Designed miniproteins, single chains. Designs and how they scored, part 48

Each design is a single chain, and the fold is of that chain. pLDDT is the mean over its residues in the fold that is shown.

## One batch from the design tools (miniprotein)

Design m1593
Fold by ESMFold2-Fast:
Structure m1593 (fold): chain A 70 residues (1-70)
Amino acid sequence: TFTEEQIREMFSFADKDGDGTISAAELRHVMTSLGQKLTDEEVDEMIREADIDGDGTVDFPEFLTMMRRM
């Protein structure tokens, strides 16, 4: 289980442009860097649950909720 501090650090690492959101590609990169063997389908499902308005991005509150489920 990840702490809120660890999740925030992961989000900051993935949010390279500092706009407060991460893309599906950045999310996948973070998960693989943590040794999580997620398929593209599993990443897509997590993003869908976190709230996508069709552009495939995830903000911090959605990312926090998603990571707490793991």
Scores: mean pLDDT 69

Design m1594
Fold by ESMFold2-Fast:
Structure m1594 (fold): chain A 64 residues (1-64)
Amino acid sequence: MELLAVATEDYTAKTPDELSFKKGEELLIDEEERVDPLWWRAKSLKTGEEGLVPATLVEVVEVR
């Protein structure tokens, strides 16, 4: 299943594997990637870009 999450803070990617986002941006989190407690695979619903996001900067709001 995918999780709908909202960014709690702005983030700028530090590596090519990471996703940049703004506070309030909606992200789809891959549930399988949620096994890592610090980094989750996400897709931006605004841009369609995919990458790793720091788990501490996103809040899960809906399970899909």
Scores: mean pLDDT 75

Design m1595
Fold by ESMFold2-Fast:
Structure m1595 (fold): chain A 125 residues (1-125)
Amino acid sequence: MLVPGTTGLHIAAEKGNLDLVKLLLERAEKRGDYTLLLEQDSNGRTALHLAAENGHLEVVKYLLDKVKNNPKVKESLVNAQDKNGRTPLHLAAENGHKEVVEYLVNEYKADVNAKDKKGKTAEDL
């Protein structure tokens, strides 16, 4: 069994390294492993959480474009909750990344009513 944890995709997304994000996802696809996008680190965060938290709009776009034609994976990725119940939308809003917030809501219908463990929506942050 593979030990779950921080992957190279998490690090690339956090740093906004789009070229490395592309390389890692292309390698995963060649192995038939599409679960890398849903992998959660020790805080329950996906690569999308980390890209959104750091305002890396082009990484956010790339990650979501990979799942645009798979409704189940798209919903799971967009609305994934970390250990504090926070979605990528919460993290983008908390950190003032307006362009990422607008993209997640307008293009991917991110759940604006999702509440974290403190009862806060993205609009409350």
Scores: mean pLDDT 81

Design m1596
Fold by ESMFold2-Fast:
Structure m1596 (fold): chain A 148 residues (1-148)
Amino acid sequence: SLNDQLLRAAARGDLEKVKELLAQGADVNAADNLGNTPLHLAAANGHLEIVKVLLEAGADVNAADIYGRTPLHLAARNGHLEIVKVLLEAGADVNAADIYGRTPLHLAAQNGHWEIVELLLEAGADPNAKDIYGLTPEDLAKLNGHYE
């Protein structure tokens, strides 16, 4: 389908194919079997220009996958600083919690992405948010060998 092609093009970083498929009427908010939209896949894989094109086309910045993860969760987890900035400017919920109670700040801290941690805190992220195990972002950073 056009929607399946859009999901694959967004995941692969094929900017021209994304533009062509959107012009052909592909659903910008199409979801795969895991609830991933094109915006989730572009954000997870660091495709900044595709993220911008999808947001301009009306992508839901706060779409959640089956684990409750938003595009902001995936960009923060994978260290894509400029995509985190663009998603926050587009109205991403900085305190969105996944099914484990983890926010984007938890995932950035867990993976040692300190510049993203700083940006999320400046955007109003709660440093005291606890996941389902009672762990804060700082607790996850310490457990994974990342220290301030």
Scores: mean pLDDT 94

Design m1597
Fold by ESMFold2-Fast:
Structure m1597 (fold): chain A 137 residues (1-137)
Amino acid sequence: DELERLKEKLAAGMDVNAKLPGSSVTAGATPLHFYAGLGKKEEVELLLKAGADVNAKDKYGRTPLHWAAFGSRRPYAKEALEVVELLLKAGADVNAKDNYGRTPLHLAVEAGNKEIVELLVKAGADLNAKDNNGNTP
C-alpha cells in the first residue's frame, strides 16, 4: 500500500527532490530523508531509481544517510542496515557533516546500532571526525 502510493505520486509528477517548507524538524527534508529515516528499503530504492539526490541536505545540513543512521533506534531498525547499504552504494557521502559538524557515524553511535556503526566504518567513516563541540563519534 505505502509503496504503491509512492509509485502513484511519482506517476502523477511528484518532484522526488522537493523539500518540506517551514521551521519543523523535518524542514528541508526530501522524501528520501523521510523513508531512509524509517528504514523503508523498497521506497528508498524506488526514490533512488527515480533520481533522488542521495546527498540532499535538510535545514540542519543532514543527509538521508544521517536520517538512516539515527533512525536505527526506531521499530524499523532491522531494515535500517539495508537502507544504509543502498545509500552508500548510490554514492552517499559517508563523512558528510551537518550544521553541528556531526557525521552519520556520530548519529549511529548515539543510536547504539552496532551493525550500522560497523558498516559505516567499513565504508570509510572517519573515527576521529570532531563535531562543533570537539566530540568524536
Scores: mean pLDDT 82

Design m1598
Fold by ESMFold2-Fast:
Structure m1598 (fold): chain A 64 residues (1-64)
Amino acid sequence: DVFARYAHDGTIQAAGLKRLLKDEQGQNLSDKEVDVAMRELDKDGDGTIDYPEFLTMMAALNRQ
């Protein structure tokens, strides 16, 4: 549900992550801050966030 709203071709890209953090967490990140967040979450190094990486991020955000 939430993943599909921000995903493009089955993955979340930097623009989708920026929008997700704004809409879901109220955080307005710069493009550079989004790039840092992408690198922390993108364990595969392909420039996108897959569904398991998304779930890991959402679990971390829901804890604090």
Scores: mean pLDDT 74

Design m1599
Fold by ESMFold2-Fast:
Structure m1599 (fold): chain A 106 residues (1-106)
Amino acid sequence: MSAEEIRAEVNKADPSRNNATPLHLAAEAGDGHMVALLLSLGADVNAKDANGRTPLHLAAEAGHLGVVRVLLRYGADPTAKDNNGLTPLDLARKYGHEEVAALLEE
């Protein structure tokens, strides 16, 4: 496969999964190795699903500190708001993930 074909595939939104990309699913699952692999293959770190949620929103809601660190290193926007006006920090606080919330406040 060409580099363009690989980038297109890693950025494909799945309509049956709320327009989630592979990066959204890996971030929600806490799969840090898959997150790093997808980002190295040109996955859009700031891709939004149908609810306006980025991979960083999903990692923060799930409390996956290691994934949050990787996403931020690759340029994830911690100020991005979902369709409910919530940032990744708001989700970390709502779900009681104190270490993730502390990381996102800086």
Scores: mean pLDDT 85

Design m1600
Fold by ESMFold2-Fast:
Parts: sequence; structure tokens; C-alpha cells
Structure m1600 (fold): chain A 59 residues (1-59)
Amino acid sequence: MKEAIALEDYTAKNSNELSFKKGERLEILLEVGDHWVVAKSLATGEVGFVPKSYLEVLE
């Protein structure tokens, strides 16, 4: 399981994107190119596109 932590708050700009708060835990489901991932919020269970630069990947 590939987990990440949000580095900053993000507000979804599109219906396919996920909103989250700084410090929120996310599960990375799929990497989509160099700038985006599909992630699941561990707090809400919601799934959506997230800018990769807003995440710290936990190994």
C-alpha cells in the first residue's frame, strides 16, 4: 500500500479532483503521468485526482 500525506490544503477545481487539508492521509491508487495521481482520502473515503506536488509519499 502506497500512502501519502498532504503538504498543503487543496480545493478541487474540477468534479474529478479531490479536496483535502494539510496533514491529511491519502492512499495512492494510480499515478497518472508526472503531475497527477488518483488517490483515496483515508479520512473521508473519497477518491479523485490529486496534484502529486501537494503530497509527500510515505514508503
Scores: mean pLDDT 82

Design m1601
Fold by ESMFold2-Fast:
Structure m1601 (fold): chain A 66 residues (1-66)
Amino acid sequence: SEDEVRAKASRLVAEAAREMLGATPEQRDKLLEKLRQELVSLGVDEETADRIVAAMRRHFDERLAA
């Protein structure tokens, strides 16, 4: 179901966010690429997966620029 896909996607995003906290910029790029692939594999459409990955990138860029 859509709700089940959303719940799994939320868990993947949370796991990626935790891994990114201690990661280098190069490692973060690989983690975001992995996240995108996993979201699409779960049935998230490419546009939505791209928006989620972009939001994650912005969040960490903002935190690191400060």
Scores: mean pLDDT 80

Design m1602
Fold by ESMFold2-Fast:
Structure m1602 (fold): chain A 65 residues (1-65)
Amino acid sequence: LAGYVATVVEDYEGERPDELTLKKGEVVEILGVHPDDPSLVHARSLNTGREGLIPASVLDDVRPG
């Protein structure tokens, strides 16, 4: 999963500083999967440079970056 990018297909509002707030249409770099929950990914926003957790369900078009 590291070295991959994905498109955000649904708005996500992060409630904590370790979560990302993302808008539909943004692109993120995938850093890895959460070790205890594979439905969560560690990602970096290419628009803001912030890193954090997001649900994998709001991502699509996963491809090599």
Scores: mean pLDDT 77

Design m1603
Fold by ESMFold2-Fast:
Structure m1603 (fold): chain A 61 residues (1-61)
Amino acid sequence: SMEDELFRLFDVDGDGTISTQLLLQVLRSQGHGEEVIPLVKEWDKDGDGTIDFDEFREMLS
């Protein structure tokens, strides 16, 4: 799906996760501000600074 293709684009090292820092940069480039920081932290349930595919898909819904 489109979500899977986008996830692979952000997963530059192919480990099956995306960096929360990279995601925040993308969201800021789209005009989002500080309001997305707590949302991204909530999606990073493990607190390891990465988001898996399921979390990424839910974010795009």
Scores: mean pLDDT 68

Design m1604
Fold by ESMFold2-Fast:
Structure m1604 (fold): chain A 84 residues (1-84)
Amino acid sequence: SLEEVREEVEEKLDLNKEVLPMDLLDAARRGDLERVKELLERGADVSAQDIEGLTAYDLAKKYGHKEVAELILKYAKENGVTLK
């Protein structure tokens, strides 16, 4: 339907412009729990990696942000994404 086509186009635009993979990685590195939650609710890609191959989950663990790491892991499991 027209609604489905519009929704898919808006989803692709949001992923490319509104929610950048870098935003999730940066928020996880800083331990910004509220920002991470907002980005995940907007459909941020939890499998996105930085230049070193680290995901937001890896960055949250590396910088000692346990609550952020647990939130990311929960969202990844609910969306069928396996994190290492």
Scores: mean pLDDT 71

Design m1605
Fold by ESMFold2-Fast:
Structure m1605 (fold): chain A 89 residues (1-89)
Amino acid sequence: MKDENGLTEIHRAAAEGDLERVRELLEKGADVNAKDKNGYTPLHLTIVRYLVEPSDELLEIGRLLVEHGADLNAKDKNGKTAGEIAKEL
């Protein structure tokens, strides 16, 4: 389910650094590559959050998303991948 901003539950869990909820959602078949209104995937939000407030939980969330098939080449509305956003900060 997407909200008014196009966010799924896995987007919210990733942005919040909620590792346990990310695991549950991935096990239930959440779309790891879902895009919000800005074209952000859960991986994009995880990287942005990590650059603002680094934590071991966010690092593990990023790993879990990649293991579950997160598209490292997914582009946001500005044509940026998660890795390219990381280089800007």
Scores: mean pLDDT 79

Design m1606
Fold by ESMFold2-Fast:
Structure m1606 (fold): chain A 99 residues (1-99)
Amino acid sequence: GMTELHKAAQNGDVEKVKELLEKYKDRPEMLLEKDEQGNTPLHLAYKNGHNEIVELFEEYGIDATLEPGAEPPEDASELSRKAVALKNKEGKTPFEATE
């Protein structure tokens, strides 16, 4: 089901996303949580054009500029690698979820 982070990312609630990222800094797996459609919060941010939310994920250690299917840089975190490569139920990565 949708977490508070999914809802905040979908709605473009920058301040709420900041609060939730601080709350979940010790639980980075929350950033990879999938909703019923298989969307992570990053999918919802891209799908709804909330570039400010994408930039917040980058600030908190998710490098959203990593290309899915390319060799990630040696210094890319496991969290970043997973976040950009996760596919929703439509088979789309977060970047591909943009219409």
Scores: mean pLDDT 71

Design m1607
Fold by ESMFold2-Fast:
Structure m1607 (fold): chain A 66 residues (1-66)
Amino acid sequence: SELNAELFLAAYTGDLERVRELLARGADVSARGADGRTPLDLALANGHEEVAEFLREAARERGLPE
C-alpha cells in the first residue's frame, strides 16, 4: 500500500502532521516493513517521541498490541 510506505517515511522523519493525515486516510498503523518494523518502531528508533506517542494511541484505539 502506498499509504503504508508513506507512513513509514513520515514516522522515520518525525512528520507528525503527515502521520495524522495518512492514518486518517486509512494507512495501517500495524504495518510491518521488510525489516519487520512498525511505524512506531521507526519513530522510537529515531527519537521522535511525539510521533511515537500518537502511533501508540492509534494502535490502542484499533485494539492492536505494540
Scores: mean pLDDT 81

Design m1608
Fold by ESMFold2-Fast:
Parts: C-alpha cells; sequence; structure tokens
Structure m1608 (fold): chain A 102 residues (1-102)
C-alpha cells in the first residue's frame, strides 16, 4: 500500500514524527518491500533507535525475516552495523539471539 511504502521510507530515514503519523493513519507496522524488509529492519540497519522503539511499541514483528537467501532479522542487521543499543532493545523485545541465517 502507499501508506506501507511511506512507512518503510520514513523508518529508513529515521523520521520519528512521520513514522508516528503514518502509524496513526493505519499504516501496516509490518509492511514489506520487494526484498521482505520491514520498517523495523530498515530502522535497525540504519541505527534509528527511537524509530525502532516506536515500531516495537506499535507491535512490529521483532523476528521478521527478509525474503532473500539469508533471511535477515532486525537483530542481524543491527549487529552487522554495530548498533549495540538497538541490539539491546531488540533482545529485550524478544528477538531470538540464536537466529541463524537461512
Amino acid sequence: SALGERLLAAAEAGDVERVRELLAQGADVNARDRLGYTPLHLAARNGHLEVVEVLLEAGADVNARTTGIYGYTPLHLARFNGHDEIVEVLLKAGADENAKLK
């Protein structure tokens, strides 16, 4: 949906207020792009801690996997990019610390 595409873009950019606005408008918190990236994946990859927290509060799937050959979780992307505080937040939210790549 157009709202889902806008939410993905806002999460990737770290635009907290736009993320909040789009969720209030009924954007799917678990929207996916063509590669299966959710808003939580993009925020975690790019180090946007406050967006990660907003998405988790809105019910984002902490263990969502991308549709590529590796099946990345938000935790994988946060770890790969050295976002230690986001790693901690994701683990507290129930991220599987032992999640293997596909």
Scores: mean pLDDT 90

Design m1609
Fold by ESMFold2-Fast:
Structure m1609 (fold): chain A 101 residues (1-101)
Amino acid sequence: SLEETIKEYEEELKKNPNNATAYVRLGRAYLELGDYDKAIEYFEKALKIDPNNAEAYVLLGEAYLKRGDYDKAIEAFEKALQIDPYNPRAKELLEKVKKLK
């Protein structure tokens, strides 16, 4: 199902290369596959199109956390909280990263 999701949104991006939602969906699919480098690239592309997407910053932070880049994960979660101060996932993961560092 992840392979089908990837194909679907890759085809969508060929038609509409500025679809921030499609980049978020691709990033999430690669995150689930454990390809953290591709996940990061797609979340960064989404944020270049839509820089106020708190969910994309949370997912970017999760990808950095999975890769062991704790400082970058913290920055991403803090950005998510600047956009949405009440985001429970960003708060939870920020506290988790602080305990690992």
Scores: mean pLDDT 89

Design m1610
Fold by ESMFold2-Fast:
Structure m1610 (fold): chain A 110 residues (1-110)
Amino acid sequence: GEKLLEAAAEGKLEEVKELIKEGADITAQNKYGRTPLHLAAEEGHLEVVKFLMEEMAKRGLDVARQNDAGMTASALAAFFGHFEVAAYLSVFMSKHPELTKNLLKNPPPV
């Protein structure tokens, strides 16, 4: 819950790993719908983002979840100028369309 959200926002990779191993909810949300992945991406913590993405992929979880403002983790990273994190997330999601639950899919023809 709250401890995982704080650790992700602060880039504390080892604490994030320990909390997840102890059963912390990787899909936990704060009052703005931000998950640990959103907070790590927003703060530019690439190593935490990579760990959370791999864990979510192993669990078949939606990695393109939107916060209350309709922003994905990739959009938040780009908005706050963390372009390496945004690029990582965009490439990962493009290679794993099954993990986006169609949130990022737009059909080419109308």
Scores: mean pLDDT 77

Design m1611
Fold by ESMFold2-Fast:
Structure m1611 (fold): chain A 66 residues (1-66)
Amino acid sequence: MGKRVRITALEDIEAQFLGELSLKKGEVIEGVILAETEGGWIELELLSTGEVGDIPKSKVKIEVIG
């Protein structure tokens, strides 16, 4: 369930609220998309840690890998 994706941060992303992910520009993470919102946020389960967190879709590059 959900898409397996590689996420690349296009800019520095700083978590503003609990449940949001922080990424540095050029950082690459892999995960499963659990949900996408019409507000442009993605809920992602990280493959490396199993952590769930939200990221802004506009600040990342998304590549489907599975």
Scores: mean pLDDT 81

Design m1612
Fold by ESMFold2-Fast:
Structure m1612 (fold): chain A 89 residues (1-89)
Amino acid sequence: MSDEELEELFKKADKDGDGKLSLDELVELLIELQKEHPDLFGEVKSLDDEGFKELVEKALKEFDKDGDGTLDWEEFKKLITHLLTSNSM
């Protein structure tokens, strides 16, 4: 998946254009991404929506140090890279 495709997805989820995604918007985006590109997620593609949400929430706790439930573009890219890198090779 290209960086340009990730930017398009981020902008679609960021409806107000503040450069941040809420936890709920991010989970919804990643569930859609997993359904559209299940091959990118390897073994995690076998998770149901609840299992995938749990995985995302665990990763968000690592990246969201302020606990405000939002990720900016750079944190979003790091999260996606983390989720895909462990399963794409």
Scores: mean pLDDT 68

Design m1613
Fold by ESMFold2-Fast:
Structure m1613 (fold): chain A 59 residues (1-59)
Amino acid sequence: MKKAVAIKDFPALTPQSLAIKKGDVLTILKYVNENFWLAKSEKTGKTGYVPRSALKILE
C-alpha cells in the first residue's frame, strides 16, 4: 500500500474525517474520489477521509 505525508494540518470536519497535522505519515487505504482518500494515521491508528491536496505520496 502507498504511504503519504501530510503537507498541512487538516481538522476533522465530520465523524468520517481524519484529523491530521503537517508531517504526519499516513497509509492510503482507498482512493475514494478526486478530492478525498481513505487513510490510516500511523501515529494514532485512526482511519478516515482526508483531502488529497493535504497529502504528498511516498513510496
Scores: mean pLDDT 80

Design m1614
Fold by ESMFold2-Fast:
Structure m1614 (fold): chain A 60 residues (1-60)
Amino acid sequence: PLPLAVALKDYEATTPGELSFKKGDVFRILEEVDDDYVLAQSLETGEMGLVPKSYLKEIS
């Protein structure tokens, strides 16, 4: 199964392709893109996009 992660704090997207989210939002991690970003799907909205890894904690 793909890992789940929870947002540690609120984030507003600063570039195209990023997701905005709130602390406590849960994501399914689809792929690790680089050292700073993952491609994730929001379980709150269903949207897919880039999320900074430093804002996430893996929970599964």
Scores: mean pLDDT 84

Design m1615
Fold by ESMFold2-Fast:
Structure m1615 (fold): chain A 59 residues (1-59)
Amino acid sequence: APALARVTKDYTALLPTELTIKKGELLEILDDSNPNFWLARSLKTGKEGWVPRSVVEVL
């Protein structure tokens, strides 16, 4: 099942494939195979993109 995660720290996308997110937002984790960046979908916007693993907490 897809993992639900919470943003613990604001992150601004540096690349168009990355997601801009704010602390407290909820994400659906789509791909966690990369140790440094995870593919996530924003539950707020429906947008998908890569986020640093260090700025999210799995629920």
Scores: mean pLDDT 85

Design m1616
Fold by ESMFold2-Fast:
Structure m1616 (fold): chain A 115 residues (1-115)
Amino acid sequence: GSPLHQAAIRGDLERVRELLAQGADVNARDSAGRTPLHYAALFGTPEVVEVLLNTPGADVNARDNDGRTPLHLAAGNALRPSIRDAIVEVLLKHGADPDAKDNEGLTPADLAKRL
């Protein structure tokens, strides 16, 4: 992935801000079809998610190669429940679609039920 993908994975808020100020593509897709927002939703912080979503043109409902949105990845995250809930709230506030279906026909709520 791009430097912005790596900063999002680390939850590195200052590096995310620096890269966006330098014109990094907020919607850049890696080989999995994932944007930095997908990785922030899975591994990052609510603050990193907020900074990415406040970038003009950020796609809150971007679909990866599995048809999963950032909300799918956040809702399905069993390892960090309190941070997951905060990230889910930020995504929904910015227009994330809770009814979006992935390539298996699963919504974010369906992935949360697997936990």
Scores: mean pLDDT 88

Design m1617
Fold by ESMFold2-Fast:
Structure m1617 (fold): chain A 65 residues (1-65)
Amino acid sequence: MTVYEAVALADFTATEPDELSFQAGEKLVVTEVIDPDWWKATSLSTGQTGLVPANYVKVVGEVEV
């Protein structure tokens, strides 16, 4: 399964329990692309997983697992 290394471009505060809060510069691993606007990601700083807005993150690498 292909996962993507990403970095947050801006701060985001989760408004729903399935969303992930993060800060600008935080490192994320995108594990699933749910739709073009929302991706499932895990924060490397907190280990928490949730939905992130795709336009708030930049993909910096690709890893096949």
Scores: mean pLDDT 79

Design m1618
Fold by ESMFold2-Fast:
Structure m1618 (fold): chain A 89 residues (1-89)
Amino acid sequence: MDPILEKFKKALEGKITLSDEEKEEVFKKFDKDGDGVITAEELKEVLEELGYHPTEEEVNRIIADADKDGDGVIDYEEFKTFLDAMQQL
């Protein structure tokens, strides 16, 4: 597994806190097209690389929770806020 994706998985499990640099590197791994946003398809692909098998409904919920603009994608600021919220659980 990619070392930054392994750190992301540990952060999702509440085991570590990601630095701002690590959050940016995680975002770049999700943003496969380099367009500065994460789509539902890109999010699903990375979660599958982490060993999760999310449903379409689960992916759409994650995007809806992070997506403050209502455009159906997650930008870096929304992604950072989402990660911070998950790490406080």
Scores: mean pLDDT 72

Design m1619
Fold by ESMFold2-Fast:
Structure m1619 (fold): chain A 77 residues (1-77)
Amino acid sequence: APTPEQLREAKENLQKAIEALENGDFDTAKEYAEKAFSLLGAPNGAKLVKDAIDAGDTDFALRILRTVLRYVEEKLA
């Protein structure tokens, strides 16, 4: 299971991924998503987000990232 430090770093990377995606910076969004999901031990999650971005489904990618961010915030509370 992720440590509290890994959860905090994952939160920061998820927030940066969301910001980049909202700004249309898809490569930066993919990079931060990969870092966040690696910290969470969920590399398949990063693949799902990257595939959504590559398909032009930015709304789905944002939904995944925001859902995971809420999960991480709940675990840190």
Scores: mean pLDDT 88

Design m1620
Fold by ESMFold2-Fast:
Structure m1620 (fold): chain A 54 residues (1-54)
Amino acid sequence: SLLDQLTPLERGILALRRQGLSQREIGERLGISPSTVSRHIKRIMKKLGLSSEE
């Protein structure tokens, strides 16, 4: 699956985001800043080809 292209951290972030958690909530759970979460989400979407469709 395309998820195999993601690191364990990126997969964790994507899973929490799909569950409806905010960037702040994801950051607090994973011990990283919300801005770091935002950057990871952007990279994840790009790796999966989702951002290129917009």
Scores: mean pLDDT 77

Design m1621
Fold by ESMFold2-Fast:
Formats: structure tokens, C-alpha cells, sequence
Structure m1621 (fold): chain A 60 residues (1-60)
């Protein structure tokens, strides 16, 4: 089941598979890829990509 998360920091995407976001942006976690990385969608921009779990607060 997808989880809601909030960005704790500003993050810039360094590659096409990574997701960039701003602190306070709401993200939908689509899939957990490993212990440190998730696939998420930024609900503000509609973009999807890989995100470090340590940059997010899970809220649901």
C-alpha cells in the first residue's frame, strides 16, 4: 500500500532516475527498493524517482 511522506530537506536530483524535491513537499512512496532507498512520486510536481529514506518523514 502506498505511504505518504514529507520531505525533511531540499534535495536536487543528480541523475534522471533520482527525484528532486523541496523541504515540506508531500511525496507518495510507491515501492521500497532497499533498506535506504524508495521509489516515490512528488505530489507537487508529478515527477517520480528514487529517494533516500533518510530524507523523508513517513506520515501514514
Amino acid sequence: MPKLARALYDVEAKSPEELGFKKGDELLILEELDSTTVLAKNLKTGEEGKVLKSTLEIVS
Scores: mean pLDDT 82

Design m1622
Fold by ESMFold2-Fast:
Structure m1622 (fold): chain A 79 residues (1-79)
Amino acid sequence: LSKELEAEALTSFALMALSLGDYELAIRQAEEALKLDPNNARAWAVLGEALRGLGRDEEADEYLAKALELDPSNPLARA
């Protein structure tokens, strides 16, 4: 599997963890995805939203801005 496809799989798992309220797991999965593909806008958005879930708003805003820089249409980063 390519690094990009591995990153997408990890990002999907991170989104699932985020939807379950497991912010720490979502952060870990998104970080692993970004190690494989640092241009994955969705992984940056998941990382930002998980940090927001933990009340780490300043860090969340930074990563959500990165997601929007990579993909302005990303619905997660628009929040």
Scores: mean pLDDT 80

Design m1623
Fold by ESMFold2-Fast:
Structure m1623 (fold): chain A 64 residues (1-64)
Amino acid sequence: MLYRLKATSDYVARYSGELSLKKGEELIVENVEDINDRWVSFTLVDTGETYTVPKDKVEITQIS
């Protein structure tokens, strides 16, 4: 199942496994999972790499 992830604000990764984001950036992702109330994980379709970001920094919409 494919999702569009849109960054709603800038975010600078602080730990390995996090992804830095720029406001307005859009990514196609898979394997979207809530880690907890604050964090979400996903896999970038283009690279197969898995990342975690704060949920309040992104808008995720299912596209398929």
Scores: mean pLDDT 85

Design m1624
Fold by ESMFold2-Fast:
Structure m1624 (fold): chain A 109 residues (1-109)
Amino acid sequence: SPEIEAIIAETEGLDDEEMQRILAETPFDVSQIKQFLEAFKLFDKDGDGTISTKELGTVMRSLGQDTNLEQVIREVDKDGNGTIDFPEFLIMMSKYVANDGDLSEIVEP
């Protein structure tokens, strides 16, 4: 899909196989993934394709979005490197929405 190819081009290290897996394993469609990519770019202050768990946690807590957030972040940051890449961000969002919170409270329309 040209839309999936555009998302892959905007993310480092993300390939078509990983995108297909994300689409299969999460409830998100391509349009929602594009919205998440725009939100991820806003959180990715360094432009390196990753967000620090501390930075993401601080932003979300400042917005009052702290219910289960630390637990969800720990589950997706299994290697303990203290950063979340875009695929891990999408998995985190799917778990956060399933546990607590409305998607629209985290991602702008």
Scores: mean pLDDT 65

Design m1625
Fold by ESMFold2-Fast:
Structure m1625 (fold): chain A 153 residues (1-153)
Amino acid sequence: MLSEEEIEIIEEIAKLAEEVSGIKINLDFIRAVVMRAKEILKTLPDTREGVIKATILAILELHGIDITPLLDASIDELLDTWLDLMKRTHPELEDLKQEAVELLVAIAAMLKINGFTENVEEILKESLEKLKKATTFEEIEEILRNFIKKLLE
């Protein structure tokens, strides 16, 4: 079960994302991702990289992907797996933007919950503003890769 503080962080990050992107966030989905990512993180290093990996793995599992062969995968390999899944299941640009915003929200919430707070909200806001303006699948992919890269700096 999530703590009151963890729920408040999720709601704060989701509200910020809704205000910037104009996309309504599925809070029940983000809570489910955070709960599962916390369990996965117990098997990974307590670092920004470990938190990001745990969050992407949790999202993939909740979309029905068997994550067992992916536990040792790099962030780039996990993101490639997510992008391939989204291209097949969400061919419309607006649906893909919603999934991308939820990915960014889940990663930002998990980082903040685990004490990695510096620049997270600023990087999230910048990436959400770019996602709102994106008109191609390739632009969304570039925004997601740059979001993760900036969080790891």
Scores: mean pLDDT 89

Design m1626
Fold by ESMFold2-Fast:
Structure m1626 (fold): chain A 67 residues (1-67)
Amino acid sequence: MEILSPEEVAELVKKFSEALKNKNYEEAKKIAKELLKHYISVLEKNGVPQETIDKIEALMNELIEKL
């Protein structure tokens, strides 16, 4: 999985905020999943155990689906 640049992360966060403001929850979920993929890649790069990463990913996906 590709680690996003700080500029790409900032643009996704901006789009996520705009999607929530416009009550476009489907777009917000899509963007949140892209941000989660970036976060998981950062955890992998920093040597976080795969079991811990899997649990974080599962919990974060549950939170995103509740949007």
Scores: mean pLDDT 81

